Designed miniproteins, single chains. Designs and how they scored, part 6

Each design is a single chain, and the fold is of that chain. pLDDT is the mean over its residues in the fold that is shown.

## One batch from the design tools (miniprotein)

Design m174
Fold by ESMFold2-Fast:
Structure m174 (fold): chain A 72 residues (1-72)
Amino acid sequence: SPEQQILDVLSQALRESVSSMSPEELREWQRAMGQPTPQEMLESVRSIAERHPDNEATRRALREIEKILEAS
């Protein structure tokens, strides 16, 4: 499902970058993963990427999620 694919992408990005995340960024990621729809997950990740532009894993995750939703 698109939801599972998005959660897998988010889990991978979190795994790659969690050691460099601030507590605030981690809370934002937890909220993104808890969103009820794929579209709301995308919007949350986009917000995180804009707020934390130095986190390349978030930017990659955003692009992957956009591709998943475009394919759906």
Scores: mean pLDDT 80

Design m175
Fold by ESMFold2-Fast:
Structure m175 (fold): chain A 95 residues (1-95)
Amino acid sequence: STEEKVKKIIEDFKENAEYLIERYKNDLKLSNEEIAESLAEALNLSEEERKKLLEMNEEELKKFIQKLFLKDYLENKKLSEEEKELIKKEIEKLK
């Protein structure tokens, strides 16, 4: 079903966001500043968004990255209107 497909996409992006932050913090031992720089470069973030990353805790960073993955998916994939609405709802939930 469409709901099952979107649920899988949401779970995959959540897992990817968790993996990315855990890798930066635990495997690469990056500072908060190095994480902000790496994410800003990799995701082509604005200077304003980069500054916001410095103020975020680990859970907020994971949600921020998940939200960016979902927004990128929404903009760059050919989706049905039902799929778009479900993804938009999840993005709104990640405030």
Scores: mean pLDDT 81

Design m176
Fold by ESMFold2-Fast:
Structure m176 (fold): chain A 92 residues (1-92)
Amino acid sequence: SMEDELNRKVEEIFKRIDEDLEELTRLAEESGDYETLEWAKKQLEKIREQVEKTKEEALKTGKYEEGLLELEILEGIYLIVVGVAKRLLRKA
Protein backbone atom coordinates (compact mmCIF):
# COMPACT_ATOMS: atom_id res chain seq x y z
CA SER A 1 0.00 0.00 0.00
CA MET A 2 2.53 2.64 1.15
CA GLU A 3 5.13 1.37 -1.36
CA ASP A 4 2.56 1.67 -4.20
CA GLU A 5 1.66 5.19 -2.97
CA LEU A 6 5.36 6.19 -2.97
CA ASN A 7 5.86 4.82 -6.52
CA ARG A 8 2.73 6.61 -7.83
CA LYS A 9 3.84 9.92 -6.24
CA VAL A 10 7.30 9.66 -7.86
CA GLU A 11 5.79 8.87 -11.30
CA GLU A 12 3.36 11.82 -10.91
CA ILE A 13 6.20 14.27 -10.08
CA PHE A 14 8.35 13.05 -13.02
CA LYS A 15 5.39 13.39 -15.44
CA ARG A 16 4.70 16.93 -14.21
CA ILE A 17 8.39 17.89 -14.59
CA ASP A 18 8.42 16.62 -18.20
CA GLU A 19 5.15 18.42 -19.06
CA ASP A 20 6.28 21.71 -17.46
CA LEU A 21 9.69 21.55 -19.19
CA GLU A 22 7.86 21.33 -22.55
CA GLU A 23 5.72 24.39 -21.62
CA LEU A 24 8.75 26.36 -20.32
CA THR A 25 10.61 25.58 -23.58
CA ARG A 26 7.69 26.98 -25.64
CA LEU A 27 7.58 30.12 -23.45
CA ALA A 28 11.37 30.60 -23.85
CA GLU A 29 11.08 30.27 -27.66
CA GLU A 30 8.36 32.98 -27.66
CA SER A 31 10.17 35.36 -25.23
CA GLY A 32 13.79 34.69 -26.28
CA ASP A 33 14.70 34.26 -22.57
CA TYR A 34 16.83 31.11 -22.74
CA GLU A 35 18.76 32.06 -19.57
CA THR A 36 15.59 31.54 -17.47
CA LEU A 37 14.92 28.24 -19.28
CA GLU A 38 18.46 26.95 -18.54
CA TRP A 39 18.14 28.03 -14.88
CA ALA A 40 14.78 26.23 -14.59
CA LYS A 41 16.11 23.07 -16.32
CA LYS A 42 19.04 22.98 -13.85
CA GLN A 43 16.72 23.38 -10.81
CA LEU A 44 14.28 20.72 -12.09
CA GLU A 45 17.19 18.31 -12.77
CA LYS A 46 18.30 18.70 -9.11
CA ILE A 47 14.73 18.11 -7.91
CA ARG A 48 14.48 14.98 -10.10
CA GLU A 49 17.74 13.63 -8.61
CA GLN A 50 16.48 14.28 -5.05
CA VAL A 51 13.13 12.58 -5.84
CA GLU A 52 15.00 9.50 -7.17
CA LYS A 53 17.25 9.46 -4.06
CA THR A 54 14.22 9.77 -1.74
CA LYS A 55 12.52 6.82 -3.51
CA GLU A 56 15.67 4.62 -3.31
CA GLU A 57 16.17 5.40 0.40
CA ALA A 58 12.51 4.68 1.27
CA LEU A 59 12.58 1.35 -0.62
CA LYS A 60 15.88 0.40 1.09
CA THR A 61 14.83 1.34 4.66
CA GLY A 62 11.03 0.74 4.54
CA LYS A 63 10.51 4.32 5.85
CA TYR A 64 7.66 5.06 3.43
CA GLU A 65 5.94 7.74 5.58
CA GLU A 66 9.21 9.73 5.79
CA GLY A 67 9.77 9.26 2.04
CA LEU A 68 6.26 10.50 1.21
CA LEU A 69 6.77 13.58 3.42
CA GLU A 70 10.08 14.36 1.66
CA LEU A 71 8.34 13.95 -1.74
CA GLU A 72 5.66 16.46 -0.64
CA ILE A 73 8.40 18.97 0.27
CA LEU A 74 10.18 18.39 -3.07
CA GLU A 75 6.86 18.85 -4.94
CA GLY A 76 6.42 22.20 -3.12
CA ILE A 77 9.91 23.32 -4.19
CA TYR A 78 9.18 22.15 -7.76
CA LEU A 79 5.95 24.25 -7.88
CA ILE A 80 7.86 27.36 -6.72
CA VAL A 81 10.59 26.84 -9.38
CA VAL A 82 8.03 26.40 -12.20
CA GLY A 83 5.97 29.39 -10.96
CA VAL A 84 9.04 31.67 -10.85
CA ALA A 85 10.21 30.48 -14.29
CA LYS A 86 6.76 31.10 -15.86
CA ARG A 87 6.58 34.61 -14.37
CA LEU A 88 10.08 35.50 -15.63
CA LEU A 89 9.42 34.05 -19.12
CA ARG A 90 6.13 36.02 -19.35
CA LYS A 91 7.94 39.23 -18.19
CA ALA A 92 5.53 39.45 -15.21
Scores: mean pLDDT 88

Design m177
Fold by ESMFold2-Fast:
Formats: sequence, structure tokens, C-alpha cells
Structure m177 (fold): chain A 62 residues (1-62)
Amino acid sequence: MPTYSMEEIARTAAEIFGLDESKLLELVKRSPNPSTAVNNLAKEAGVSPLELSEKVSRHLGL
């Protein structure tokens, strides 16, 4: 995946999974690193980090 900001990934995840964008942005801002942020976003969406990454990549046209 090309390097996207974690905020962009959080907004995309909120759109794909129908989740609260503000909540996902807060999770990203509270995460110490991108790997932890991806894991937290995946838990909130109820999917694996790999599935989250694949769905985000498809939505962004990657």
C-alpha cells in the first residue's frame, strides 16, 4: 500500500464500515505508532488488520 496518513485511513475505514469517523480519528491520535492504529481500527470494524488494509486499498483505488 502507498503511504497514506493514518487520518486518511481512519476516514476511509469509517466510510467503508459505517463507523463514527470522529471515534476512529481519536483512536488513531491515541495510538503510539501506525501498526497499533491499524490494529485498533480493525478491532473497531470487527475485522482482521489484513482485511482492513485490503478493503481500504480497494476503496482508494489501489
Scores: mean pLDDT 77

Design m178
Fold by ESMFold2-Fast:
Structure m178 (fold): chain A 87 residues (1-87)
Amino acid sequence: SKIEELARKAVDIAIETAKKHNDKEFLEMVEKARKTIDELIAQKKYEEVLEILESLLGHLELFYPDDQKAIEELRKLVEEIKKLLES
């Protein structure tokens, strides 16, 4: 599904951001979130997937505010998923 594709891209951005900033704790958190997201996607619990992705976006905004490219890219994916759920 489109939501599954977008969610996986969002997680990939969070992983790449963690690696770029050498943030091992955030990387471990995102890898755990990836497993939870995959389980939620299998159950079609897309609202809960969105909540996790919004939490990852919030982490980027709080801890890496200067990484505007990562923040913008993740925000666009979150907003696209949100629009698909509202349709």
Scores: mean pLDDT 88

Design m179
Fold by ESMFold2-Fast:
Structure m179 (fold): chain A 78 residues (1-78)
Amino acid sequence: APPEPSPEEILLAGGIALVRIKNNEVKPEHAEAILTGGLIKVKNGEITDEEIEWARKLAEQGPATREAVIEILKKEME
């Protein structure tokens, strides 16, 4: 099985996902797929200061779990 992402990696991936949703760079069909794309960028070191700021704001919204972040992404896509 692939290793589970850390809470920090999940939050950073969520920040990337939120910036992409805000900029309409992804179609809002699959929050889980968007978060997975963010996790790939985190692993590659492809993260901006803006995405880190959104990750910080995301940390203030609830627990640093994949499920909680996906729920927040779904709300932002509505």
Scores: mean pLDDT 76

Design m180
Fold by ESMFold2-Fast:
Structure m180 (fold): chain A 91 residues (1-91)
Amino acid sequence: SSRKIAAAIGAYLRGLTDYEEGRLEEAAEAFKRAIELAEEGSLLRAKALLNLGKVLYELGRYEEAKKYYEKAIEEGEGEVKKEAEKNLEEL
């Protein structure tokens, strides 16, 4: 639905803002919300999975970061997949 898509984008953008401002716990919650609302296999969902992995890594939650990078590789394409693969190798 258009409302669900708008909500997914909004949650993703909030996550980016919180992450840029160093609000890691709020960023993680926003990216989790974006993942719940975004269509499976969509670029938006893949980006949210990748960014959640990055936030979890900065929080020291390495096992969870690994899981989300792996999901970003499974659902992502192009640059998102490449970045997730690189970040997973650096764990």
Scores: mean pLDDT 91

Design m181
Fold by ESMFold2-Fast:
Structure m181 (fold): chain A 85 residues (1-85)
Amino acid sequence: SIEEEANRSFVIMQLTVAKKLAEKGDYEGAIEGIEYAKKLAEKTFSGEELEKILEHLEKALEAAKKGDYEGAIEHIEKAIDIVAE
């Protein structure tokens, strides 16, 4: 549906913003972006797809909180790949 496509695109956009903030070393912005994307994913997806997205977003969030720029970016990219399938 148009609404499902719009919500999916919006999650990808928010994750892309979070990735760019992490690349710049703005972890406060990246953390906020990841948390917002988690809330959007919970409203948009369900089942195994949601579980996989949340697993990677949780790992991205933990990496960001530890200052692990590469780890945060890797897990954000994995979440984007799942959402974009």
Scores: mean pLDDT 84

Design m182
Fold by ESMFold2-Fast:
Structure m182 (fold): chain A 89 residues (1-89)
Amino acid sequence: NKELLEKALKLFDEGLKLLEKDTEENRKKAEEKFKEAEKLFEKLEIEEQAEFLAYLLKKAQERGDLPKLTDEEIEELKKELLKKYEELK
């Protein structure tokens, strides 16, 4: 399952890399990468989904797409998702 997380993160990174050169072609390619990453995300376990979401939030913050979230706030969100997973048992 770790391999699915790594693939999803890599696809997401590739999509973001394409958007650094904001052309129509790159936006289309980025969208396909994001769709593939999302498909893999849905197959991840809750702990891996938490890791992916933390990464996504950090990348969005670096791009200025989100309000200022600290690394600590991203880690807290990750912990909150893990806590929910444990409470379901």
Scores: mean pLDDT 72

Design m183
Fold by ESMFold2-Fast:
Structure m183 (fold): chain A 61 residues (1-61)
Amino acid sequence: ALSPRVQAWLDGLRAHFDGNPDLPREVAEAMIAHVAARLRAEGVPQAEVDALVAELEAHVA
């Protein structure tokens, strides 16, 4: 299960991608990478970061 903070980031990025269907894939991927790096720097477990990245990458595929 994801922590509430990680779930909030996941929900927020999904909503952003859904609201911006013309967003280039490269920009979406850069945003995902940026959030993953931030969460890791804040001490979020790698397993939760990996889960967030996997769900967001699947969402934009």
Scores: mean pLDDT 84

Design m184
Fold by ESMFold2-Fast:
Structure m184 (fold): chain A 81 residues (1-81)
Amino acid sequence: SERELLLQFIALLIRLIGAVTSLRYKQGLSVEQVKKLMEEIRKEIEEIMKKLSQEEQEEAKKIMDKAIKNAEKEIEKIEAE
């Protein structure tokens, strides 16, 4: 169902936030490992989005784009430190 797809989407966003947070607090993941996880999560999110209604795709894309951009900025800040 679309509700199940949206819950999977939310779970993937939580995984993304967790990966970047783990990197920020130096909890054992390298920058390279987090970048690989982000690529895998992005691909999984894109597959879920293809199965959503057009209206839900627009909303989900906006949320995903913001989350990915924030994650990229945080990784860049960590790499610069």
Scores: mean pLDDT 78

Design m185
Fold by ESMFold2-Fast:
Structure m185 (fold): chain A 74 residues (1-74)
Amino acid sequence: SSIQADRTVAQNIIANLKAGDTDAAMLAAAVLHTTGSPAVSAAAGRILDALSRGDTAEAIALAQQLEAQLTQQL
């Protein structure tokens, strides 16, 4: 994916988690995990791991960190 596309998906993860839509957030994170660069894939994997443990606050923090890193690359 392009950096801009990956950033849009990261923003979608944050929005869905804040709205309580964990299923939509998991789907978005799975897309980044399969289509992203090694670093983006690893970050998305950490988000999925946090969500699998029910740690929504950690998942939001990780998604915000990823979004910030992608924004710096634009």
Scores: mean pLDDT 86

Design m186
Fold by ESMFold2-Fast:
Structure m186 (fold): chain A 65 residues (1-65)
Amino acid sequence: SRAEYMEALIEAGKLAYEAERKYKETGDPKAKEVAELYRQGMIEGGKTKDVELVRKKIDEAKALM
């Protein structure tokens, strides 16, 4: 649904912000990669409105850290 899609985008954005902040605080390049994966999920999810794609990118990013 649209609500589930919007919720997934909000979660991805929040996680991207947290990962970017962690990169700025620690200099850990994995945190930068994680932030980019969340942002990619938001961009591709926005184009397709595919909740599963957004969730998959969130899970992939979490597996790295």
Scores: mean pLDDT 76

Design m187
Fold by ESMFold2-Fast:
Structure m187 (fold): chain A 89 residues (1-89)
Amino acid sequence: PGALEVTIEILSPRSARATAKAEPTPQPVELTLRGTDRGTGTVLEERSIGPVAEAHVFASPKSLLERVTATARDRATGSEATVSLELPP
């Protein structure tokens, strides 16, 4: 028993950070952060694992992020949570 918490923080129109953790007792969490580059359409993917997992994505130079999706999985329970944000043009 415990809640899986996933947070996306938009740091700039070009960069985002995601953090994932299980509460109240730390458990290994798998985090996948995907950012879609608005200029190229390329999907940028970062993966992290830990009791508090953190990942960052950046758009290509002179481009912006279109969408950011963070998916976390609690390895002990198999619970999964996803958060998605779309950025304005």
Scores: mean pLDDT 79

Design m188
Fold by ESMFold2-Fast:
Parts: structure tokens; C-alpha cells; sequence
Structure m188 (fold): chain A 81 residues (1-81)
């Protein structure tokens, strides 16, 4: 699951398209028999890695906004599975 989700996140140029790509890829992995728990852990790892890459360039307010966005994306993935 992790590699497919990492590739989906890296394939998009605009950050606003990362969430739809992760949700779509997560649903496809679930249809192919991946465990919901494994998918959710992999999505969390991908999102944490993306936030860590941006951390040096972000203000505290922007970091908080990205952390809230991460939780919303995780919730959307869980609801889609």
C-alpha cells in the first residue's frame, strides 16, 4: 500500500490534488484486498512525510493548518473505505 500511495502523492503538481489522489488510490487498494488498517497507516505516513518536507518553509499557523488538513484527509479516506 505505501509505495502506491507515495507514487500517487508525488504524481500531482498542485497540493490541492494530493487528497483526491490519495483517496482514489486508497479505494483501489481496498478493492484489491488490502486491509483498511494498513491503508490508513500508509496514508498517514505519506501525509507526515509531505508535511516534514514543507516544515522548514512554513510558519506555525501554516503548519497547524496542514496538520488539520492531514486529519481531514485521513477521515475522508476512512469514510471512503
Amino acid sequence: PLKALEEAAESVDDRENVAPALIETAVELYKKGAKKEDILEAVRRVLDKEIDKLKPALSEAMLKELEEERELILKKVEEAL
Scores: mean pLDDT 75

Design m189
Fold by ESMFold2-Fast:
Structure m189 (fold): chain A 104 residues (1-104)
Amino acid sequence: EEEYLEKIKEIAEENLEDGQRVIAADLKDGRASVVAVEKRDGKAEIVELSGELDEGLVEDVRKAAEIARETGATVGIAGDPSPETLDAIAAILDRLVAARAAAA
C-alpha cells in the first residue's frame, strides 16, 4: 500500500546509515509484495517486488532475506519483522512454485 511504502521510506531515512537496508514483505489474496529500501546519500531508494507466485518472485524474496541478514537491516512485515520470517516466506513460495511446475 502507498501509505505503508512511505512509512518504510521515512523509517529508512531516519534510522539507517548510508548503505543499510530495510525490507518489508506483505502477503495477501495469494499475492506477495516485497519491498527493499536502501539508504544512499541520505535518501531512500525503493525496489518493489510484487505479483503472482513465480520463480522470479521467490528468488527476489530470497535475495531480500540475504540482504537483511548481511546488513542488519530492519524488516517490517505483517506479523513478524525478522529476516528469518522472510526466509520462511521464500521457502513457502519456492514450494508453491515447484508444486505448480510439477502440475503443469
Scores: mean pLDDT 55

Design m190
Fold by ESMFold2-Fast:
Structure m190 (fold): chain A 114 residues (1-114)
Amino acid sequence: MNITEAEFNNELVTAQSLLNNGKVDEAVAIVKDLARRILAGKVTGAHPQTYYAKRLLYFAATGNTSLPDVSLNSFLVKIASVPDSPLLKALLADPEAFKLLSQLYFRVYFEENS
């Protein structure tokens, strides 16, 4: 029922591969599944859920599976500055994905600003 950090990492790599092959809808489905798991506290590893939330938000904004040491404000700048990302456009157009990513955003925001 819980996923490990290794499984989370593998799902991001799978989503990136799907994006590289033009399978945007399948990548959106993986992002939504991972967002639901993070919100439910179901990712197990050495890090808090907010770490996985930051990684998923960064992936949604950039398509990059690697998290640089950046604040949430850097994610917002990247979101604003990547106008033609097919993944980001698809996620923002999907009402469930938009809601899930918004919930992750506020969770990270309150953690970083508390």
Scores: mean pLDDT 78

Design m191
Fold by ESMFold2-Fast:
Structure m191 (fold): chain A 101 residues (1-101)
Amino acid sequence: SEKEKLLEKIRKTLERLAKGETAASKYLAPAGLLAALGKLTNGVVKIENIYEVPEKYEELLEKLKDVEIDIEKLQKEVEKILEFAKKAGDEEAVKALEELL
């Protein structure tokens, strides 16, 4: 239940970021979030090309439905990505990442 809610929040965050007008929103923040998920899930999610993230995030998230995710560690990784988004001045990425926390 809680994991399903978390994955749906992540999906909505990635959907919002993929519609962004900046490289930070569209590629960098989504790639960072998916890389964090890959790290926390022992490499279930892998990104070789950040430009593929807007096309592949749905497929990548589906791989996580049966995998345990450490929510507290994910929150710390999201906070790190959020700080980089704030420094980049990407207000849309900031809002999307804050909604995920």
Scores: mean pLDDT 76

Design m192
Fold by ESMFold2-Fast:
Structure m192 (fold): chain A 60 residues (1-60)
Amino acid sequence: SDMDININNMDSDISSSTTIDDINGTFFNGMNMSSSMSNDDTMHFISDGYSMMSNWMNSM
């Protein structure tokens, strides 16, 4: 789905990022894109993004 593509791209950026500011920027950019999606799609994207960010922090 379109969301899968957006989430995958964001995950790739996170994998190459070295700072939490970069992670936050990528996450909020994804959220800004999701603002044009349906409410359900937006909630799923936010939930996945939060989980990904939590995993990134755990990998530190």
Scores: mean pLDDT 55

Design m193
Fold by ESMFold2-Fast:
Structure m193 (fold): chain A 77 residues (1-77)
Amino acid sequence: MINEEALEAALEVFKEKKPELIEATKDLPVAKAVGLIMRVLGTVLDAALFAKSAEEAKEIVEKEVKEEIERAQKLAK
């Protein structure tokens, strides 16, 4: 079952990082921009399902956001 504390923590990181994610999508084709957002949302769900603590959930989502922004920068080149 989804851990409520992990879900809340994961969603909070997503909300905090949303402006950075949207900015990263501006340099991408629409399909890749949608894919990026969908992957981050999938990671929020995975963190809620599998993270053992709120802190671990935050780390999982923060890592994915960072990796997706780096991936977007490489695709723009």
Scores: mean pLDDT 80

Design m194
Fold by ESMFold2-Fast:
Structure m194 (fold): chain A 80 residues (1-80)
Amino acid sequence: AMEEEKRKELIEKLAEAIHRYAEAVLNGDDPETIEKLREEVRKLAKELGLSEKDIQRLFGDALIFNLSVEEIKKKIEELI
């Protein structure tokens, strides 16, 4: 089983990474920057056992609803 402290750290990092991705997309950052942020999200999400479908939903929700880091964190906690 994953250590509770490590799980909390990964959730926080994932929420921050998703938020950075959404900001980069909305600010019109270059495609290379956006793709790097997307890859970091996938890396962190895999450590938490999230599916690609869960990752795609988190990306979409963050963009559509302009979610804060705290709101993204709560959505991640609902999935794990």
Scores: mean pLDDT 84

Design m195
Fold by ESMFold2-Fast:
Structure m195 (fold): chain A 100 residues (1-100)
Amino acid sequence: AIPSHEELVEKIETMSPEELVEYMEELVELYKANPDASERERATLLSALMLIVSKLIKEKASKELLERVLEIAKELAADPNPVVAQVGREIEETIKEYLE
């Protein structure tokens, strides 16, 4: 079951940078486990991924954690769904710019 936007936001707000990266990995696996997810459910997951990335940058997460996010972003950028691939590319570009 894909959590609601409210549940995702509340959970993300309480997490440390390390927990946020682990949760991001869990949400990507949840996406892969639900290929028939509605556009709304996919949009909710993608919004949560972007919120996680924003919080990691704001909290100045370690290079090691951001490199893990970069690997996740590369995987998403290769997804056959063009909306998912676009979000993956945006996250990849954001992390690369921050690491420069």
Scores: mean pLDDT 85

Design m196
Fold by ESMFold2-Fast:
Structure m196 (fold): chain A 88 residues (1-88)
Amino acid sequence: LWALYEEYLDRMLQGMLLKAQLNSQSDAQAAALQAQIRADFQQLVSQNGDAMRSVLDALYAADPEATRAELEAALARANAVIAQLQAE
């Protein structure tokens, strides 16, 4: 379960980094924005990680199949956004 949540967070970060690259006018601007996004994301994950783990554990204890299905659906949506941003 936690591995699925970590995968989801990784995909969300990838989407944000891709948007920063696509909307930047220079490589330097893209690098600066991506560094800031990574720093902000790491801070948010660090501040809320334990609380989110407790929530996920409680949800999984109540309904394991529904909780996993919801995370898989969220991951699929995040992957679809990345695919859209990478479309040629």
Scores: mean pLDDT 79

Design m197
Fold by ESMFold2-Fast:
Structure m197 (fold): chain A 69 residues (1-69)
Amino acid sequence: DEIKKTLEEKAEELAKRAIAVFGVTKPEQFDEPEVKEYIVKEAEKILGRKLSEEEKEYLLKLVKEVLSR
């Protein structure tokens, strides 16, 4: 819960960073390995711990929603 809330709050910032670094224009580009790894690594730095597979999938869903809005 608290982790998901933190990911929701940071998802927009992380999406904007990935867009700037990788030129992301479509939500599906967040599934590319280098973009996904970048976002996960930055989120793990913010949380100070490794993300579970479910948390990684949730974060990717949130960043895709930023472009889908």
Scores: mean pLDDT 79

Design m198
Fold by ESMFold2-Fast:
Structure m198 (fold): chain A 100 residues (1-100)
Amino acid sequence: SMDRQRQEMVERYRQELDRLGELGDRAIEDPSALPEFERRLLVFVRELITAEKAGALSQAEVDELLDRIDEMLDRMESDPRNREQARRMRERLEQVRKDF
């Protein structure tokens, strides 16, 4: 059913975001992981925006997932070692949202 397919897709995005959060937490402790985290984060956000535009995800579902990303970046920015990289990631995410 369409409802089941949508539910399974939303659950997959939540699971991917959980894994991304684990990578983000590791990147706070080990800055060598930051480039992989940034690359995966940008891919994830592009996929979310594409899914929203296709009507596969609602705006509310996308906003919930994007809010969780903002919380991850807030945690990164709280560590002075990662502050500049976290700000750069925010700017790149804002640019991705504008370019769509």
Scores: mean pLDDT 81

Design m199
Fold by ESMFold2-Fast:
Structure m199 (fold): chain A 80 residues (1-80)
Amino acid sequence: KEYLLEIIKVLRELKKEAPEDQEFLDNAIREIGKAVADGDYEKAIEIAKKTISYLREKYKDNPKVQELIDKIEELLKKAE
């Protein structure tokens, strides 16, 4: 629960570093937030994993984005 809220904060920070994916990240943040509010933590984790998988491939040469994705992966391990 607390780690999923921290993932949302890191995704908002990542949004500042990913100008091409503003709408994609806004949608991901909303869907994760809704899943957390509904108590569906499994769904929130699945959405976060899909989001970072896409971003890790697209921004593989962007070290700041990769650093933020690594933080999200650590938080996901703690949320499980």
Scores: mean pLDDT 83

Design m200
Fold by ESMFold2-Fast:
Structure m200 (fold): chain A 74 residues (1-74)
Amino acid sequence: SILDEFEKEAEEIIEEGKKNNWSLEEILKRLEQLYRKYVQKIMGSDLSKEEKNALIEELAKKAQELAKKVKEEV
């Protein structure tokens, strides 16, 4: 699913950032950019308005949880 793709790409960003010693600010910036990219993908899809809203809400929750985790680990 699109949410699973987002989570996978987000985890890859976090792993790459840790491996390459990126700042917390840089990792969070990359995660925010990824979130915006996925919002645009959902809004540009042929899904119903209700399905788009539900996906964006779930995407926002996942993004917030990942950002919190990164802040606590660094």
Scores: mean pLDDT 84

Design m201
Fold by ESMFold2-Fast:
Order: C-alpha cells, then structure tokens, then sequence
Structure m201 (fold): chain A 83 residues (1-83)
C-alpha cells in the first residue's frame, strides 16, 4: 500500500498530466489565456512535487519524481514556445 506522501505524489502527477493536456487543448482552440492558466497550474504542481520529493524516503520513487518534474518543465517550455 502507498504511504500518504506517495499517494499525494501520485495525485499531483495525475493532476499535472491533466494540466498538460488542458494546455495543448487550449492551444488547439487558440485560447492563449487558458494555455497560460495551464502553465501556471503546472508551475504550482512542480513546486508541490518538489516538496513531496523531499518527504519521500524511497530512492526509486524519488528518482521517478525527479524524472516527472524534468518532463513537466519540458512540457512548460514546449507550451510557452507554442504561444
């Protein structure tokens, strides 16, 4: 069973995935404001994931979280470039 911190991290990762999809959808619709809101949400989720990573004791989960954070930072750069 996942620890409370690991569960919080999983939920934050899922929310970040939805925010990436929302950003791409906003760009498809030409909604620059919605795309910027999606980027702002991703920035907040990255901060949350970094805080959760510091509380995770499992080295493999920490490594996975770091990889996820790097991917989300790349997604933000891609969304900004498309704006």
Amino acid sequence: MLSPVEREALLAEQEASLAVMAGHLALKLGDAEAAREAIARLERLIEELRRLKERVENPQIREELESTIEGLEAAIAELRAAL
Scores: mean pLDDT 86

Design m202
Fold by ESMFold2-Fast:
Structure m202 (fold): chain A 65 residues (1-65)
Amino acid sequence: GPVYEIEITEKPAVDTVTGKVYEPGEVLTLEDPRFTEDGNITGTLVDTGNPVLIGGDGARILRVR
């Protein structure tokens, strides 16, 4: 699917497999980013293949590949 570079802006993001936390200001490369029913953002981390959860609208799209 499409690959996005997304900056975390408001709340830490979490790798839901490892529990690794990504802080505001970090840039994630995600495949198929989408909104969940709860209004969070999820997608697949390209580097690990793991799903990540970003709280609410706390993300800024920098680039689409």
Scores: mean pLDDT 82

Design m203
Fold by ESMFold2-Fast:
Structure m203 (fold): chain A 94 residues (1-94)
Amino acid sequence: SEDKLNLIQDYMAKLIELMDKILDKEEQRYLQEVLVKEGTPEEALKALEEEGAKEELILIAKLMTKLSKFAEGDYSVIPEVEEILKKLEELLKK
């Protein structure tokens, strides 16, 4: 459990860093409002996709959804987390 706790902490730190670097303050506020309104990262992701939100917002919401699953004990999401992190890092290069 300690190794998995360290891994989730590392992923959460990367999520915070990527949100700060990729999203402006208005986009961060909008994401927070959608998360509060919908109640879960999974429902927030669905709402963002239905509204045609920017790729950056959708990828961050996907990462949040996968990290939520990881926190619930679903460790099968690790490859998906790694893929989303790679896509977000590629967006930083544009």
Scores: mean pLDDT 85

Design m204
Fold by ESMFold2-Fast:
Structure m204 (fold): chain A 61 residues (1-61)
Amino acid sequence: SKIDELVDKVLKETKNVSEGLKKIREYAKKHNISKDEFLEMVDRLIAKYQERLKKKAEEKK
């Protein structure tokens, strides 16, 4: 979906959640994302960062 694509782009282009939140807000405005969709994007971005950290921990094991 468009939301997933935007979240994945932000995750690739940013190094931490704070930068990710800034970037996702810019993308949301540029693509006319609704407030509800923006909240979903924020939630997914945070979840993706957590999953990324978990996967890296599993790979190191």
Scores: mean pLDDT 76

Design m205
Fold by ESMFold2-Fast:
Structure m205 (fold): chain A 95 residues (1-95)
Amino acid sequence: SMDSVRQGLLQIGSLLQQTLDKLKTASDKEKQEIFHQMLSNIGDIIGKLDISNPVASQLLQSLMGLYIRYSLGELSLEEFVQEALSRVQSLLEQL
């Protein structure tokens, strides 16, 4: 449902914001551990979303695209999290 998709987006948005806050005071080693845990938690939330919903599908495609850019060194870890948060916020405005 649209309501369950909205709830998933809010959970991911909260997780991304918490991650940004943690990154401000983290060492380089801690940043990698925080990022990896965040990706795992986002994956768990996305795995519970109905991807036949256009907003959920668009979220998955957006996050996959950002992750590819991060993997190619085009985005820093912090830039990935900030861009992901911005996209989640934009999708919430469409609901």
Scores: mean pLDDT 87

Design m206
Fold by ESMFold2-Fast:
Structure m206 (fold): chain A 113 residues (1-113)
Amino acid sequence: SKREEMKKVVDEGIDKLRKKALEFAKKYNLPEEVIKEIERLFDVARESIHEILEREKDPMLAIFLIHTTFLLLIDRVEELFKKAGVPEEEIEKFRAEMQKIVDETVKKLREIA
């Protein structure tokens, strides 16, 4: 079904974003507590997006809510990096990489819908 295809695209997008965030955190030797919080934020975002896909029958509204969830996730991860003392220029590079993955994921979702 289209919803099964959308779920696969979302899960692949989340996995890519999670991998990039954890690689970035490890590269900057961030504390284990920060790495754990990043993992928690990704788990919460995945659960929220799965709920949107199950409950929201309008595909375009579902994609809008999923996109908003990704943007909030990126914002929260950036805030953790800023609080941990990661340089602003490195956070900007990270944001650009994350935004590309989100944009690609949302584009694929719109093509399925």
Scores: mean pLDDT 89

Design m207
Fold by ESMFold2-Fast:
Structure m207 (fold): chain A 67 residues (1-67)
Amino acid sequence: MEYIEKAKEYIEEARRNLAAGDLPGAVRAISKAIEYIKKAYEAGHKDEAEKLFDEVRRLAREVQARQ
């Protein structure tokens, strides 16, 4: 499922940017991950999309804590 794979790629990019201290980069990657998670959800992959959304929420919380 291409939307799931793209969401995972952007989640990993967000983690790398966060680890590097690139908060704007992490925010952009999180936004892209959410875009693909929504597409996966609309395509009927709800359980996988929910798991990825939980991961994105954790990353977003870490970004918020550093602002």
Scores: mean pLDDT 84

Design m208
Fold by ESMFold2-Fast:
Structure m208 (fold): chain A 74 residues (1-74)
Amino acid sequence: MKEREETIEYLKTKAGLPEELAKKLVEFMEREGLKPIRTLDDFNEFIAALLERAEEGDKEAQEIIEGIAKLVEE
């Protein structure tokens, strides 16, 4: 609950992600049992896990990574 809110806040304010994408990242975090994101190191570990899962064929992880990449291009 509070950890979910703190993760969303970090993703919106520090990582610059829109709320909808931040919520998708939190849902993936909860599904895979990953550590909440409160610092840049936590975020880097989370992105590494997303990339590994996407390479393994996880379509949800692939969709999230594509969403992040699209934001960086704009």
Scores: mean pLDDT 78

